# Designs tried in a protein design run: designed miniproteins, single chains, continued (2). Part 57

Each design is a single chain, and the fold is of that chain. pLDDT is the mean over its residues in the fold that is shown.

## One batch from the design tools (miniprotein)

Design m5962
Fold by ESMFold2-Fast:
Structure m5962 (fold): chain A 97 residues (1-97)
Amino acid sequence: SALEEELERLTEELVELLTKDPELGYSREQAEEELAPLREAGLEAIRNGEMLLAELGLKMFEGAIEILRAKSEEEKEEINKKKLEEMKPLVEEIKKK
């Protein structure tokens, strides 16, 4: 599915960002292991038709990528705040179901 392909693309992009930054010290194996539970949860949500959970998971991965690509700590804080506010309505809808 298109959502599964997008999740795999975002996961791979995040693994590459974590491993390319020498200050973070991640090996590819460590980055993949750390992301595995989140990737599995996202895949399960997509496969079960839990579209709100799937969208939340994709937005979380997108936010992490944007934070890792940010050039300053101030930019990272702004991205984090924006992503939390963007995800808040999805979290509230999930809680109601």
Scores: mean pLDDT 81

Design m5963
Fold by ESMFold2-Fast:
Structure m5963 (fold): chain A 100 residues (1-100)
Amino acid sequence: SYDYLEPYALPTDGSAPLLGYVKDGVVVAVEELTPPMYVDSLLAKKVGADTLAVSRAPGLYPDEDVLVVKQEDLVVGKKVKPVAKGMPIMAPLELAVNRV
């Protein structure tokens, strides 16, 4: 498995995948991330059958929030809706606490 989050290709009704970034808590889709978007870029890793660990540009914030969200809730124009918070993907104990 991977030890890092990666840019998340948003599901769209179109054929071309789009990358996401978060603006004012809302998911915005773009074809390409520009440097001003990197600090708010939506990075994700699948951690369950229907769940993703998501963050804004890991490594740019000392206390970056890793959130767990349902994949179905990570949609363009929708606010990011966490089902758990403060879950480093490398900390299985926090993952176990957040899922119970």
Scores: mean pLDDT 50

Design m5964
Fold by ESMFold2-Fast:
Structure m5964 (fold): chain A 74 residues (1-74)
Amino acid sequence: SLTDEQAQNLIDAAYVLFTEVYKASEELKKEIEKIREDLKAGKITPQEAFDRVLELLEKHYPRFAALLRRIAAA
């Protein structure tokens, strides 16, 4: 069985993990929103926007980025 100290440390670790995951997810969302705004304003092409989104996703979600590349090639 877990000690009370080990249980507390696991709860604290879970809380920190969720806090950092939410912070990283929010920042990534903001970067993608900036790309979408540039696309809507005509500052970049749809292909340039797609490439930039893929580069961001490859850093954090490489398996998902690989799926998006496959869809784009179809």
Scores: mean pLDDT 70

Design m5965
Fold by ESMFold2-Fast:
Structure m5965 (fold): chain A 76 residues (1-76)
Amino acid sequence: MLEEVARLVEAAAQRVGREYPDASAKDQLEALIRAVAEELARAGFSPEQTKEALLALGFSPDLAEAIARRVAEILA
């Protein structure tokens, strides 16, 4: 689980860096939150699994919560 989540996060980060190289830090962060949430939702992770995995990978509680909330929105 954690290895798969780490791989999906890395893939999302690489995609955002390629697609939005000139974006502001705020816009890049929003794009990253969205991209990570889309990858995890597509892979079948729940919002709860997303939050737990991101916290285990060293993400801040605020960032893990933001991504988990976005996963919930995608699955609704």
Scores: mean pLDDT 82

Design m5966
Fold by ESMFold2-Fast:
Structure m5966 (fold): chain A 86 residues (1-86)
Amino acid sequence: SLEDKLAAIKGDPVEIANQALLQGDHETAALGFLKAGELAEEAGNLKEAYRYYSLAYNFYKILGLTDEAAYAKTKGDELKEKLLEL
């Protein structure tokens, strides 16, 4: 599942995503950015979390991973609503 893949990300998810991008591994990059978004959201860094969810959404969309793209979009959209209330 996507949740199992996210749980498998160890270390700095942004460093993992950037390394994956250098190797052309856009799916691992999307996972890394999605994990970075979740950690930023947990830390209360809502604008940073929104940026990472948007990055993950764009990579999943380009890859045609519709379910994963929808998950990332939903996370970003929920944060956007919170940011508009601030």
Scores: mean pLDDT 86

Design m5967
Fold by ESMFold2-Fast:
Structure m5967 (fold): chain A 55 residues (1-55)
Amino acid sequence: MTREELLAWARELAADPSLSDNQVVFKLVDKLLEAGYSEEEANQLAAEIYRELQA
């Protein structure tokens, strides 16, 4: 999964008004863990992606 694909998916998630900021980040971490990243890598990358969404 590319960073650009992850950003596109995260934008769709962030557009859902029923989801809080924390819920968006949690779903990003879960998706990255499913993709084979470690917990540390998943948390770091999720934070980076979420920052890019708010830029």
Scores: mean pLDDT 79

Design m5968
Fold by ESMFold2-Fast:
Structure m5968 (fold): chain A 77 residues (1-77)
Amino acid sequence: AQEVAEASAELRALAAAAEAASSSREEIRRAAEELVGGEGVEEAEEALREAGADAARVAELVRARAARLAALKAAAA
């Protein structure tokens, strides 16, 4: 009885952690698309892999890439 309760609690904790990780990844990807538009999404995805799921670091990398794209567009105008 107690073993079943403990196993259920562990499964719930793992499911919650997996759901949180999935939500974070999707939210970061959506934010990357918004920051770089439709262009550079692949570069933003590569930054996700390099950052190893650190949301703050991913946001910083995406922001830096967006700034570079904006500078290039300004130079082209």
Scores: mean pLDDT 57

Design m5969
Fold by ESMFold2-Fast:
Structure m5969 (fold): chain A 74 residues (1-74)
Amino acid sequence: MLSDEEVEALVNEALARMSELVRQFEAGKLSLEELEAGLREILAEFLAREDNPRARAFMEATVRWVLREARRAA
């Protein structure tokens, strides 16, 4: 089990990586397919390291929301 500080660090790292992918997508540097693949990879890596059900549910919801918004923008 990770400490609250370690969980927060993992969440912040994952969110920063996702924000960078979204920024590159909005700049036309990534396709929607590449963005979707990158977001799924970040989620899979997070879920492999974190067993906290609330943090897992939050990250899954965040990825679903980002994908929905990206598809709407495409």
Scores: mean pLDDT 81

Design m5970
Fold by ESMFold2-Fast:
Structure m5970 (fold): chain A 108 residues (1-108)
Amino acid sequence: MEAEKEKFYKEALEEALEAGLDEETAEKIAEMALEKLDDYKRLLELVDKLRETGSLSKEEQIEMLELFKSLGEAQLEMAKLAGLLTPETLEKAEESLKKIEEKIKELK
């Protein structure tokens, strides 16, 4: 568990530095990615269950949407820190996140 997180952090940090980001920005991006690793793993578990069984419970559907929102928000912030966001990409991402929020509201 700990060794996997350390390896993931180091790889994310090295990739950000290799991409030409400064050390402070690269560290922030790597830390954000690491914090979301467990969310990403849980999302993959739910996706695999949906693929294998063809269905998710209402509670699992809500969890999956909340994970998509959490990961989407983190990815948007990381892209913003990296200077990779255009106004068009930002608007599209915010629109998608809002749509996920609406679906969560409908299921609750």
Scores: mean pLDDT 80

Design m5971
Fold by ESMFold2-Fast:
Structure m5971 (fold): chain A 58 residues (1-58)
Amino acid sequence: MLKPSDLLPLSFEEMAALLKEAFPDLTDEQIEEWVRENAGGGEITHERITQEILEATK
């Protein structure tokens, strides 16, 4: 695979979509709250979200 722009900051909607796919039992409101808390003073990249999901599934 090529090296895509994985380090580009994600939009709120993109972050929420990734989290919902990993945790389908969560409500949209719970996912939005998690994103806002964890994005809270900065931007979250695709790489960061992927790492969080991998750690949660270990």
Scores: mean pLDDT 63

Design m5972
Fold by ESMFold2-Fast:
Structure m5972 (fold): chain A 56 residues (1-56)
Amino acid sequence: SHMDERKQRALKISIENLKFTLANIDTLIHDPERAKRVRDQLEKQIAKLNEQLEEG
């Protein structure tokens, strides 16, 4: 099946934004345990969105 081009662009933008947040997580969250939990969630979300792009 084919995904709408607008949805593909939106997913790519979301992935880019999440990657940017992930790269800066340790500067945004002072608590190391909290930073780890948010990092784990962001990594899962990025993986899920990438799978959606691959599946179409």
Scores: mean pLDDT 83

Design m5973
Fold by ESMFold2-Fast:
Structure m5973 (fold): chain A 100 residues (1-100)
Amino acid sequence: LERALELARELGLEEVARAIERLREDPTVEAAREVGAALTRAFREHPEHARVLAEMAELLAEYLERNPDPETRSLAAEFREQAEAFREHAERLEREREER
């Protein structure tokens, strides 16, 4: 979780950073969904950061898997699906740049 927060701060993704801080203070389903929404918005605004957003989503999934609440823990799968979508987009952009 701390690494995901550091990455958000390094990229200046203030909304993502705030959502992660809230999740750290109160690890609820609602807080986790706010992080997911913030990541989706960040991706739409900054698709060039897709690779790093995928890394953040994976780190958040790992954090949520350790939650004692089964509902909150189930969100880890959603974050992994989000990470995969971000990775696929990053790979597509990388291929398009190589093709000129």
Scores: mean pLDDT 80

Design m5974
Fold by ESMFold2-Fast:
Structure m5974 (fold): chain A 68 residues (1-68)
Amino acid sequence: AKEAAEQLYEMMKTETIPGLRSELLDALGAIGAGDYAAAEAHLREALSLQPDNEALRALLAFAREQAA
């Protein structure tokens, strides 16, 4: 949980694409609230903007596991 939030925060800080940064911020907020289903939805949208981002794919897999 904390590790995933820290990874999202770092990605958000270095991301220059406004749409992607917004989705990362929303995913971070959802994880902080314990809403992993909402985090999954936002991470899926982020991955649609940057499909080759392996860190996003790992975070999405984590959110899916926590939501199940």
Scores: mean pLDDT 77

Design m5975
Fold by ESMFold2-Fast:
Structure m5975 (fold): chain A 100 residues (1-100)
Amino acid sequence: SNIDQIQSYIQRAQNSTDPYVMQDYVSQMRELAYIIMNNNASVSDLQRVRNMFIQQRDYIQTRYQQTTNPNDQRVLQTTIDNTQDMIDIIDDYIQDRQDS
């Protein structure tokens, strides 16, 4: 499933020390989240996807704190922001589904 693919991307991102690889996987996770939302996923599935993005954001924040390279910090901060943006989008979509 697309949800299982997001979980695979999280695992692959966490196995890499390269911030650019982590940014690329978050981008791919975001594309899958849009596909999931567009395919009328259940609120339960959307909450699961949301929790996966929270887990990934928290992991990237930990990597950011451990990084001393300013370029890596910039890439990781952008990736955190992109992850948070997707969490907010999923939250809005869940709210719209519940208000229907």
Scores: mean pLDDT 88

Design m5976
Fold by ESMFold2-Fast:
Structure m5976 (fold): chain A 90 residues (1-90)
Amino acid sequence: DRVLALAREAVARVEELAATHEGEATAEARAFVARVREALAKLEAGEELSPEELLLIYSAAGLAALARGEPREVIEEIEKLALEAYKALQ
């Protein structure tokens, strides 16, 4: 719940920044949030997510948590989830 809300916030914030900026970093950010948005749409549709798709969601959530100054415990929980998804990629 909280993690998914943070991931959605990261997508929204990056889209806002991308609307007012140009360049390589903006293009990379757009590509990243497009992938996160697709993974979130699959999850909302009840589809199974790959470890790579889960890692995208957790990575986005972690960025939003850091930007908001969420408690260390929240950041550590997201980091643990991201690490487990990363390990599953092998």
Scores: mean pLDDT 79

Design m5977
Fold by ESMFold2-Fast:
Structure m5977 (fold): chain A 80 residues (1-80)
Amino acid sequence: SQKEEKKKEEEEKKEAGAAIGAYQALREAGNQEEVKRLEPYVQKGKELYSSLTEEEQKKLEKIAEETKERVNAILAAQAA
């Protein structure tokens, strides 16, 4: 059904954005092991991003920023 297809596409965008955001936060924190683990997901996310419309790209970028902020907050809490 069209509703299921749209749901799957939205989930893929959320996963791509989350992977990119987490990768950026962990790379800035110097966690090389987690960065390497996330590389395949980030590459998939970049491929998806290049196929998206400008509006969809902005949505994925927002998810990435929100995920980065969340991961940074978790890392800060663990360091305290």
Scores: mean pLDDT 80

Design m5978
Fold by ESMFold2-Fast:
Structure m5978 (fold): chain A 98 residues (1-98)
Amino acid sequence: SDSLLEQARKAIDAGDVESAMKYARQLRRLGKFEQAAEIYEEIAEKFGDGRAAVNAARAYIELGKYEKAKEMADKAVKLGHTGGAADIYYELRKAGQI
């Protein structure tokens, strides 16, 4: 059987954004933050999904990758998800990273 990561990649290749987001959420809930961030970032880049950019930023915060988290929040703003990006900027300021 395919791994959760392999299922996410197949969904992206098929253009199935909903399933790709679902598998990325499952990866994050399992603590697989590196894999979740990778899938969310790819969804944001290939499909212009600002919600995926916000979720990538959250996964990068869990990894301590604050520069990547800020980059993804900036991308979410560009894609029209200003509210979710504002939450990320708040967490980054609270962590002393911006």
Scores: mean pLDDT 89

Design m5979
Fold by ESMFold2-Fast:
Structure m5979 (fold): chain A 80 residues (1-80)
Amino acid sequence: ADVERVREAVLNGRVDEAYAIVKASPDPDAVLATLEEMIRSGEGADAALEVVERYLRDKARQTPRASPEGLAALRVERPA
């Protein structure tokens, strides 16, 4: 359900809605994997990339004692 909902939101350019779905999802890893596939395939890639960037940034803020290496592994230290 969440995977389908995030795909539809991204395909419609509804970045804020897609971001809210990821944050509220009981399985955010599955939703993130779907967004990564969309970025790779080019199906709503721009919107999918925006959602992933917002989620990773927000996750870093929610874990203030996170390891710097953990943040670097997520490529949050220097997003391209």
Scores: mean pLDDT 71

Design m5980
Fold by ESMFold2-Fast:
Structure m5980 (fold): chain A 106 residues (1-106)
Amino acid sequence: SVLEQTRRMVIKGEILEVLVKAAAEGKVLSEEEVREEVEKRLNEKIPKSLFTEMINEMEADGLVEVEEVTVDGKVIRYIRPTEGGIEVTEVLREDLERAKKLVDES
């Protein structure tokens, strides 16, 4: 549905924001850490299965890279933004700041 697609787009945008901020701070986050930070930002719980699906879609779209690391027999997925993912996020930030400036000057 249109509502479900819009919600998925909002969540994916927040995922990119979290990842780009972490990368700028020299940090690499696990999928669970990204999900928890996105949930905190949106004040909403996101099912793990839906979150994994969205990460896999973003990886297929070339926006993120997923690295699997085995620690004590458990597979942990670490998520990084690609150069393309960083560029998309920066363009969207610049567009939002320009829009905000126009409203604030009106």
Scores: mean pLDDT 83

Design m5981
Fold by ESMFold2-Fast:
Structure m5981 (fold): chain A 67 residues (1-67)
Amino acid sequence: MQELYDRGVLAGEEGRLEEAARHLEEAVRASGGKDAETLTQLAFVYRALGDTERAAEYLARAREARA
């Protein structure tokens, strides 16, 4: 779980946004979709990619996971 998240963050830091999204999506699946930190990071990656609809969806899921 944490390893997938760490790979996603590293890819994002290196400017590999599509790779970051893939690693973070794997981390979300591994957590059963309830890791608010990973969901928030994935939302930021999609926003950077210009996919504001997916970014909003992941932010809403992150908020639900924190509740």
Scores: mean pLDDT 74

Design m5982
Fold by ESMFold2-Fast:
Structure m5982 (fold): chain A 97 residues (1-97)
Amino acid sequence: MEKEQKELEESQKWLEEVRAKVDGYLAAVRDAAANGTPQEAIDLARQAAENMDKIREELKKKAEESTSPEVKKVYLQGAAIAGIGAARFRRLAEELA
C-alpha cells in the first residue's frame, strides 16, 4: 500500500541516518584521539553516547506509534543500533580517560 510504502521509506531513512551518525562519531573520536587533546576525544565520545541514547528513545517511540509490523521492525533495528552505539561510545570514553 502507498501509505505503508512511504512509512517504510521514512523508517529506512532513519536507519541509514543512525548508521551514518555512528560512523561519523567513531571517525570524530578517532581523529580527536590521534590529532587532538585527550579531553576532546573523551568529550566527543560522551556526547556521541548521549546522542545515541536520544535517538534510541525516539526510534522506540516511532516503533510503538507505527501500525505496520514491517515499519516497526526497521525502527526497532535502528533503536538497537543506536543502543549498541551508545554503549560502545561510553566504553571509548572510559578507555580514553
Scores: mean pLDDT 85

Design m5983
Fold by ESMFold2-Fast:
Structure m5983 (fold): chain A 75 residues (1-75)
Amino acid sequence: SEKILEILKKVVDDNTAAGAASAVLRLALQGDVEGATEAARKMLDFAQKSGHIKVSKEEAEKALEEVREEAERLA
């Protein structure tokens, strides 16, 4: 889903988003909603530690919520 990549691009740089989106999408398509959400959370944690996060903590949590909703739709 292009939507997962678009959600992640709002919160992290395009390269980080692209790398994470493939893993998140694969897990979502397998019905692993929790695994997909956890993959996105780990990416956000890494981006925050490396200085590649673009948004506040509250906006990052909202993006994780949007990833979960899309993963549930794809499962």
Scores: mean pLDDT 82

Design m5984
Fold by ESMFold2-Fast:
Structure m5984 (fold): chain A 61 residues (1-61)
Amino acid sequence: SALERAKQAIADGDVEAFERALVELLLAGADPALLEQAARHYFEHGDKEAAIALLEEAAAS
């Protein structure tokens, strides 16, 4: 799933894979505000755990 690809990209530090997975999640109907928060935590704060939690919430919404 796009969510699993996003989590794997975060684990691998693969920014390009993470950005592709965010687009896939958006197209699948994930919450854009939660996706933005996840990206911010990952890119601006380096907080992988917060980013993953927000991605899971976005996909569940």
Scores: mean pLDDT 84

Design m5985
Fold by ESMFold2-Fast:
Formats: structure tokens, C-alpha cells, sequence
Structure m5985 (fold): chain A 79 residues (1-79)
């Protein structure tokens, strides 16, 4: 039960982040390649999260996606 709840939270979090970065891309099309990498990581994380034995790997990919989103934000702020 707890592991299934964790899996659902990871999948839902990834879906929300996918929507947010797509909306962000509409405002800042210059970061298309970086956003595409984030979207790829989130799709892979969602696939892994469907296997309860892979939840830690799914979390690692989501953590990488978060770090990349922060880097994109810093790139825009530095411009």
C-alpha cells in the first residue's frame, strides 16, 4: 500500500511537471532542447514508477529533471 502510494505520487508529480514545463516552453522557446530532455526524463520516470521495484530509480530521474528545470530557470534569469 505505502509503496503503491509512493508510485502514484511519483507518476502524478511527473505529469504535473510535464504540463508545467510545456507551458514554460511556450513562453521561452529558446530552451526547447533542454525542455525536451526534461520531458524525456519524466516519461522514463513514469514508466519505471509502474514497477514497485524501480521506485528509487524513478525518483532519481525525477530528481535529475528537477535539477535540469532549475538550471533552465537560472539560464533564463541570467539572460
Amino acid sequence: SAMKEKAEALINGAEIMKKDVRQFLALYPQVQSEVDRVLDLLEKAKALAKDLSQLEKAKELIDEAIQRVRAIAQQILAS
Scores: mean pLDDT 86

Design m5986
Fold by ESMFold2-Fast:
Structure m5986 (fold): chain A 74 residues (1-74)
Amino acid sequence: SRSEQIYQLIQEGGELYKKGLEAIKAGDLETAKKYVEQLRELARIAREELGMPGLAEMLEETAEDLEKKIEEAE
């Protein structure tokens, strides 16, 4: 269902963010950048496929926060 897809997307976004932070802490900035790209793809799915601009914005902001942390670690 749409509700199940929404819940799964929120959970996946949270897990990608956590993994991204762990990758930054480990000094693996290449892997952290891949998680930023995956978060942006989830935002696209939320906007384009689920019609949820609010969820897309949240995922975009999460990706931007992770990207900023990567820049600060460089």
Scores: mean pLDDT 88

Design m5987
Fold by ESMFold2-Fast:
Structure m5987 (fold): chain A 96 residues (1-96)
Amino acid sequence: SEDRLKLAEAQLKIFKSILDAIKAGKKKTTASGSVENPTLKYDFTYTYEDGKLTIKGTGTSKAGETASFEEEIEVTEEELEEWIKELEAEIARLRA
């Protein structure tokens, strides 16, 4: 649950940053985060452009091995607001 809490907090900061940029009238914005546990460092970047969210993640082990993924999803402001509410509720549960 500690690793999940760190990931949820990092994702919350990213989604809030992206939503703020969209509400400010920006057509493109990028936000990045990182979470680490004893065996793995996970770096991720979220890019929003014209209703599309591109998620790029890279995991690096203590041995220097890397694995990466990339996915694209369509997203609206309303969906981002819902994801933020869900993450806030999850963080509250994990801290209880």
Scores: mean pLDDT 82

Design m5988
Fold by ESMFold2-Fast:
Structure m5988 (fold): chain A 68 residues (1-68)
Amino acid sequence: MELKRIVVEAEVPLTGSLEDAINKARIKAGEKAIEKFKELGLTLVSMRVLDVKVEGDTVKVTIEAIGR
């Protein structure tokens, strides 16, 4: 069974700690990945953080997700 790779990003306000914002953005990105794989009839197998950017008062997290 072939593995499918997707890249998704999510943005959240930087309120409180940077660690909290990163965790919230990572969760949001993971939810987007799960929904995209569900549309394809696939299940999320793994994900990893590719990039974290602070832009003004927001935090953007980019993840790579693998589904099968």
Scores: mean pLDDT 83

Design m5989
Fold by ESMFold2-Fast:
Structure m5989 (fold): chain A 79 residues (1-79)
Amino acid sequence: EAEAIAEELKKAGKLTDKVVVREFGKPARVEDLVDYVASQLAAGAASLVYQNLGDGRLLYEFLDAAGNAIAQGLLEPAL
C-alpha cells in the first residue's frame, strides 16, 4: 500500500523517481498520507520518503530539491 501511494503521487506529477518507499507490516491509511503530502508540496517539498514501522504506524519525511529535510511526521492508525 505504501508503494500504491507513491505510484498515485507519481501519476499526479507530485513526486519524482527519488521517492523511496519502505513497507513493513500494516500501512497507515492512504487518504491521510495523500492529504498531508499535498499540504507539504505546497510548502516547497520536492520528494517524500516513508517507511511502515510494522505496527501500523507510518514514518515519513519531506525533502526539498537539494535533499534537505523540511518536515517529518508520524501517522498512527486508530486502534
Scores: mean pLDDT 56

Design m5990
Fold by ESMFold2-Fast:
Structure m5990 (fold): chain A 90 residues (1-90)
Amino acid sequence: MAAEAVLEAFQYLADLAPAAEKASEAEQRELGIAALERMAELLEAAGLHEAAAHLRAAAEALRAGDWETAAEHNERALALMEPAFREALA
C-alpha cells in the first residue's frame, strides 16, 4: 500500500538522522543522496512513480551540487506524497 511505503521511507530517514547530525556537510550530502534514492525505490514499488521520479531528480541535482534544483524537486515530491502520508496516519 502506498501509505505504508511512505511511512517506511520516513522511518528510513529517521534511522539515518543520528548519523547525519554527526556528519560533515559532504557526508550529509552523501547520506541525503542515499536517502532520496532509497525513498524513490520504496515509492516506485508502491506505484508513486511521479514522486519517485522527483526524488531521483533531487538526488542527481545534489550530486551536481545544484541545491536549488534539488530543493525544488524534493518539495514537489513531498507535495505528491502528502495525501498518501495523511491516509497512513488516519
Scores: mean pLDDT 73

Design m5991
Fold by ESMFold2-Fast:
Structure m5991 (fold): chain A 70 residues (1-70)
Amino acid sequence: SEAEAYYQRGLAYEAQGKLTQAIAAYQRALDLDPRHLAALEALLRILESSPNPNQAAIAAVRARIEELRA
């Protein structure tokens, strides 16, 4: 799917240390498939690794992951 293609692109950017491009690709995957668990988990990983983590954004993504697993 197109969502899966953006997710794979995000993984490639993340492996290259291109975190801004990785975030954009993961967000694009989530725009196409809001229930894409792997993209949510990847976005959470990057948000948690930020030098000044946005705790509200982290909590929101975690809540979405928990809802999808319930």
Scores: mean pLDDT 87

Design m5992
Fold by ESMFold2-Fast:
Structure m5992 (fold): chain A 120 residues (1-120)
Amino acid sequence: MKSLKERLDEALKRFKEAVEKLIKGEITPEQLAQEAERFVFLVTQAIIVAGEENDIELMKHVAEVLKQAIEAFKEGAEKTKNPEARELLKRFADYLEEMLKIVEEGIKNNNPKEAAEKIL
């Protein structure tokens, strides 16, 4: 049975691989968008669970996963020659940066529940 942390780590790995494949032209921007939506859904679920369980360590893990995803998007945007892919990657980076802000405030205040309420 995979823990939520393990599922987040696997989703991050798949997501980074999808960004690399997009840069190589092996997948479409629409396929990357589907992977990004799956990743965001799992991250949102993890934030909700961390809030409900008052799990500050899970919330910190979510912050680390979000930081790595944001870095992957920014690097992908810089490396891609496809303007549509670049715009998509920038939009996802901006979206994840707003999520990270909420998550980091919850960590700083030692209040994972408040972060979960702001994401909903």
Scores: mean pLDDT 84

Design m5993
Fold by ESMFold2-Fast:
Structure m5993 (fold): chain A 98 residues (1-98)
Amino acid sequence: DEKALEEGLELLRKKGEETGHTDLLELAKKAKEGDPEAKYKLTKILLKEAVRYLREVEKKSKEEIIEILRELLEQFREQGADPAVIEAVEEVIEELEA
């Protein structure tokens, strides 16, 4: 668990440098501390990267990606996920549907 968390944080740091989101580690720390804005921003950044991966690597269509995110949204709702996380998922879906 602790090693996986350290490895995940290092990947977030590297990803932040590569994508210009140099504050990803800071957002992750604030999200862990319970900051709703940080949870929202971090979730939105991670979801947009997941969408890019599904589109560019997995070659999923826009429609397939929207279905995957809708399933993820329902799972998060069932698990009682943070409202800020729910809002981030809903917004990414809306942006894709536009």
Scores: mean pLDDT 75

Design m5994
Fold by ESMFold2-Fast:
Structure m5994 (fold): chain A 73 residues (1-73)
Amino acid sequence: VRALTAETLAVLRETKELISQIKDEELKKRFTEEVQKLQEELAQAVNAGDEARVRELLERAKRLKEEAEKALA
């Protein structure tokens, strides 16, 4: 659980860095809201000890990072 949680937090941190570079304010706001929602869901999953949910959130965080990278390209 701790390793998956740390990885998910690292991906979310990297995603926030990418979002900070987005010039479109509407798109930036949408990505920021999605990151915040994922962080809240991650905290709930960790508190519940739900490893399957943490793994699902890690995959979702990775996809969000890819979308943010594409928004900058």
Scores: mean pLDDT 81

Design m5995
Fold by ESMFold2-Fast:
Structure m5995 (fold): chain A 88 residues (1-88)
Amino acid sequence: SALANVNAVADKLAALGATEAAKNLRGSANYALTSGLSQSEIDQIAKNVVGTVRAEALEKVGLSESQAEELGKQVGDALSALGKELTS
């Protein structure tokens, strides 16, 4: 499921030391599940979460810009897929 994929990405972030980003991702997914949001609203949330992931990956974890970009893409894709599942 899309939610299982979100949880898998959050677990990966936590394992890498991006624990704040992992919590933000899980919280944002729960908000999307409970709030009846549009795809556009979910996409805006995804953009904000991706920013948090990139910042923590670069500044706290010490990953490269390319690794931070890849993690951000995984997070964005996971939330976008969840949004499509919820709005279909």
Scores: mean pLDDT 86

Design m5996
Fold by ESMFold2-Fast:
Structure m5996 (fold): chain A 70 residues (1-70)
Amino acid sequence: MELSKEEIEELKKKAEDLFRELLAQGMSPLEAIHFAQNYVIKEALERGASKEEARRIGIEIAMELEEEYK
């Protein structure tokens, strides 16, 4: 089952918030991105996404976080 655009945007916001919190705690940017990516994949799977869709969403959000950090 495909996640809605609204659900994907919500996951993106949660990933951004988590990334900022992890950086504030002293985690490295690469570790924080990896943690946020894994969080998104887990949440997407829990919401009924396929493994392929969850991985794709996780990678896309991780790439956006990396671009934001530049």
Scores: mean pLDDT 82

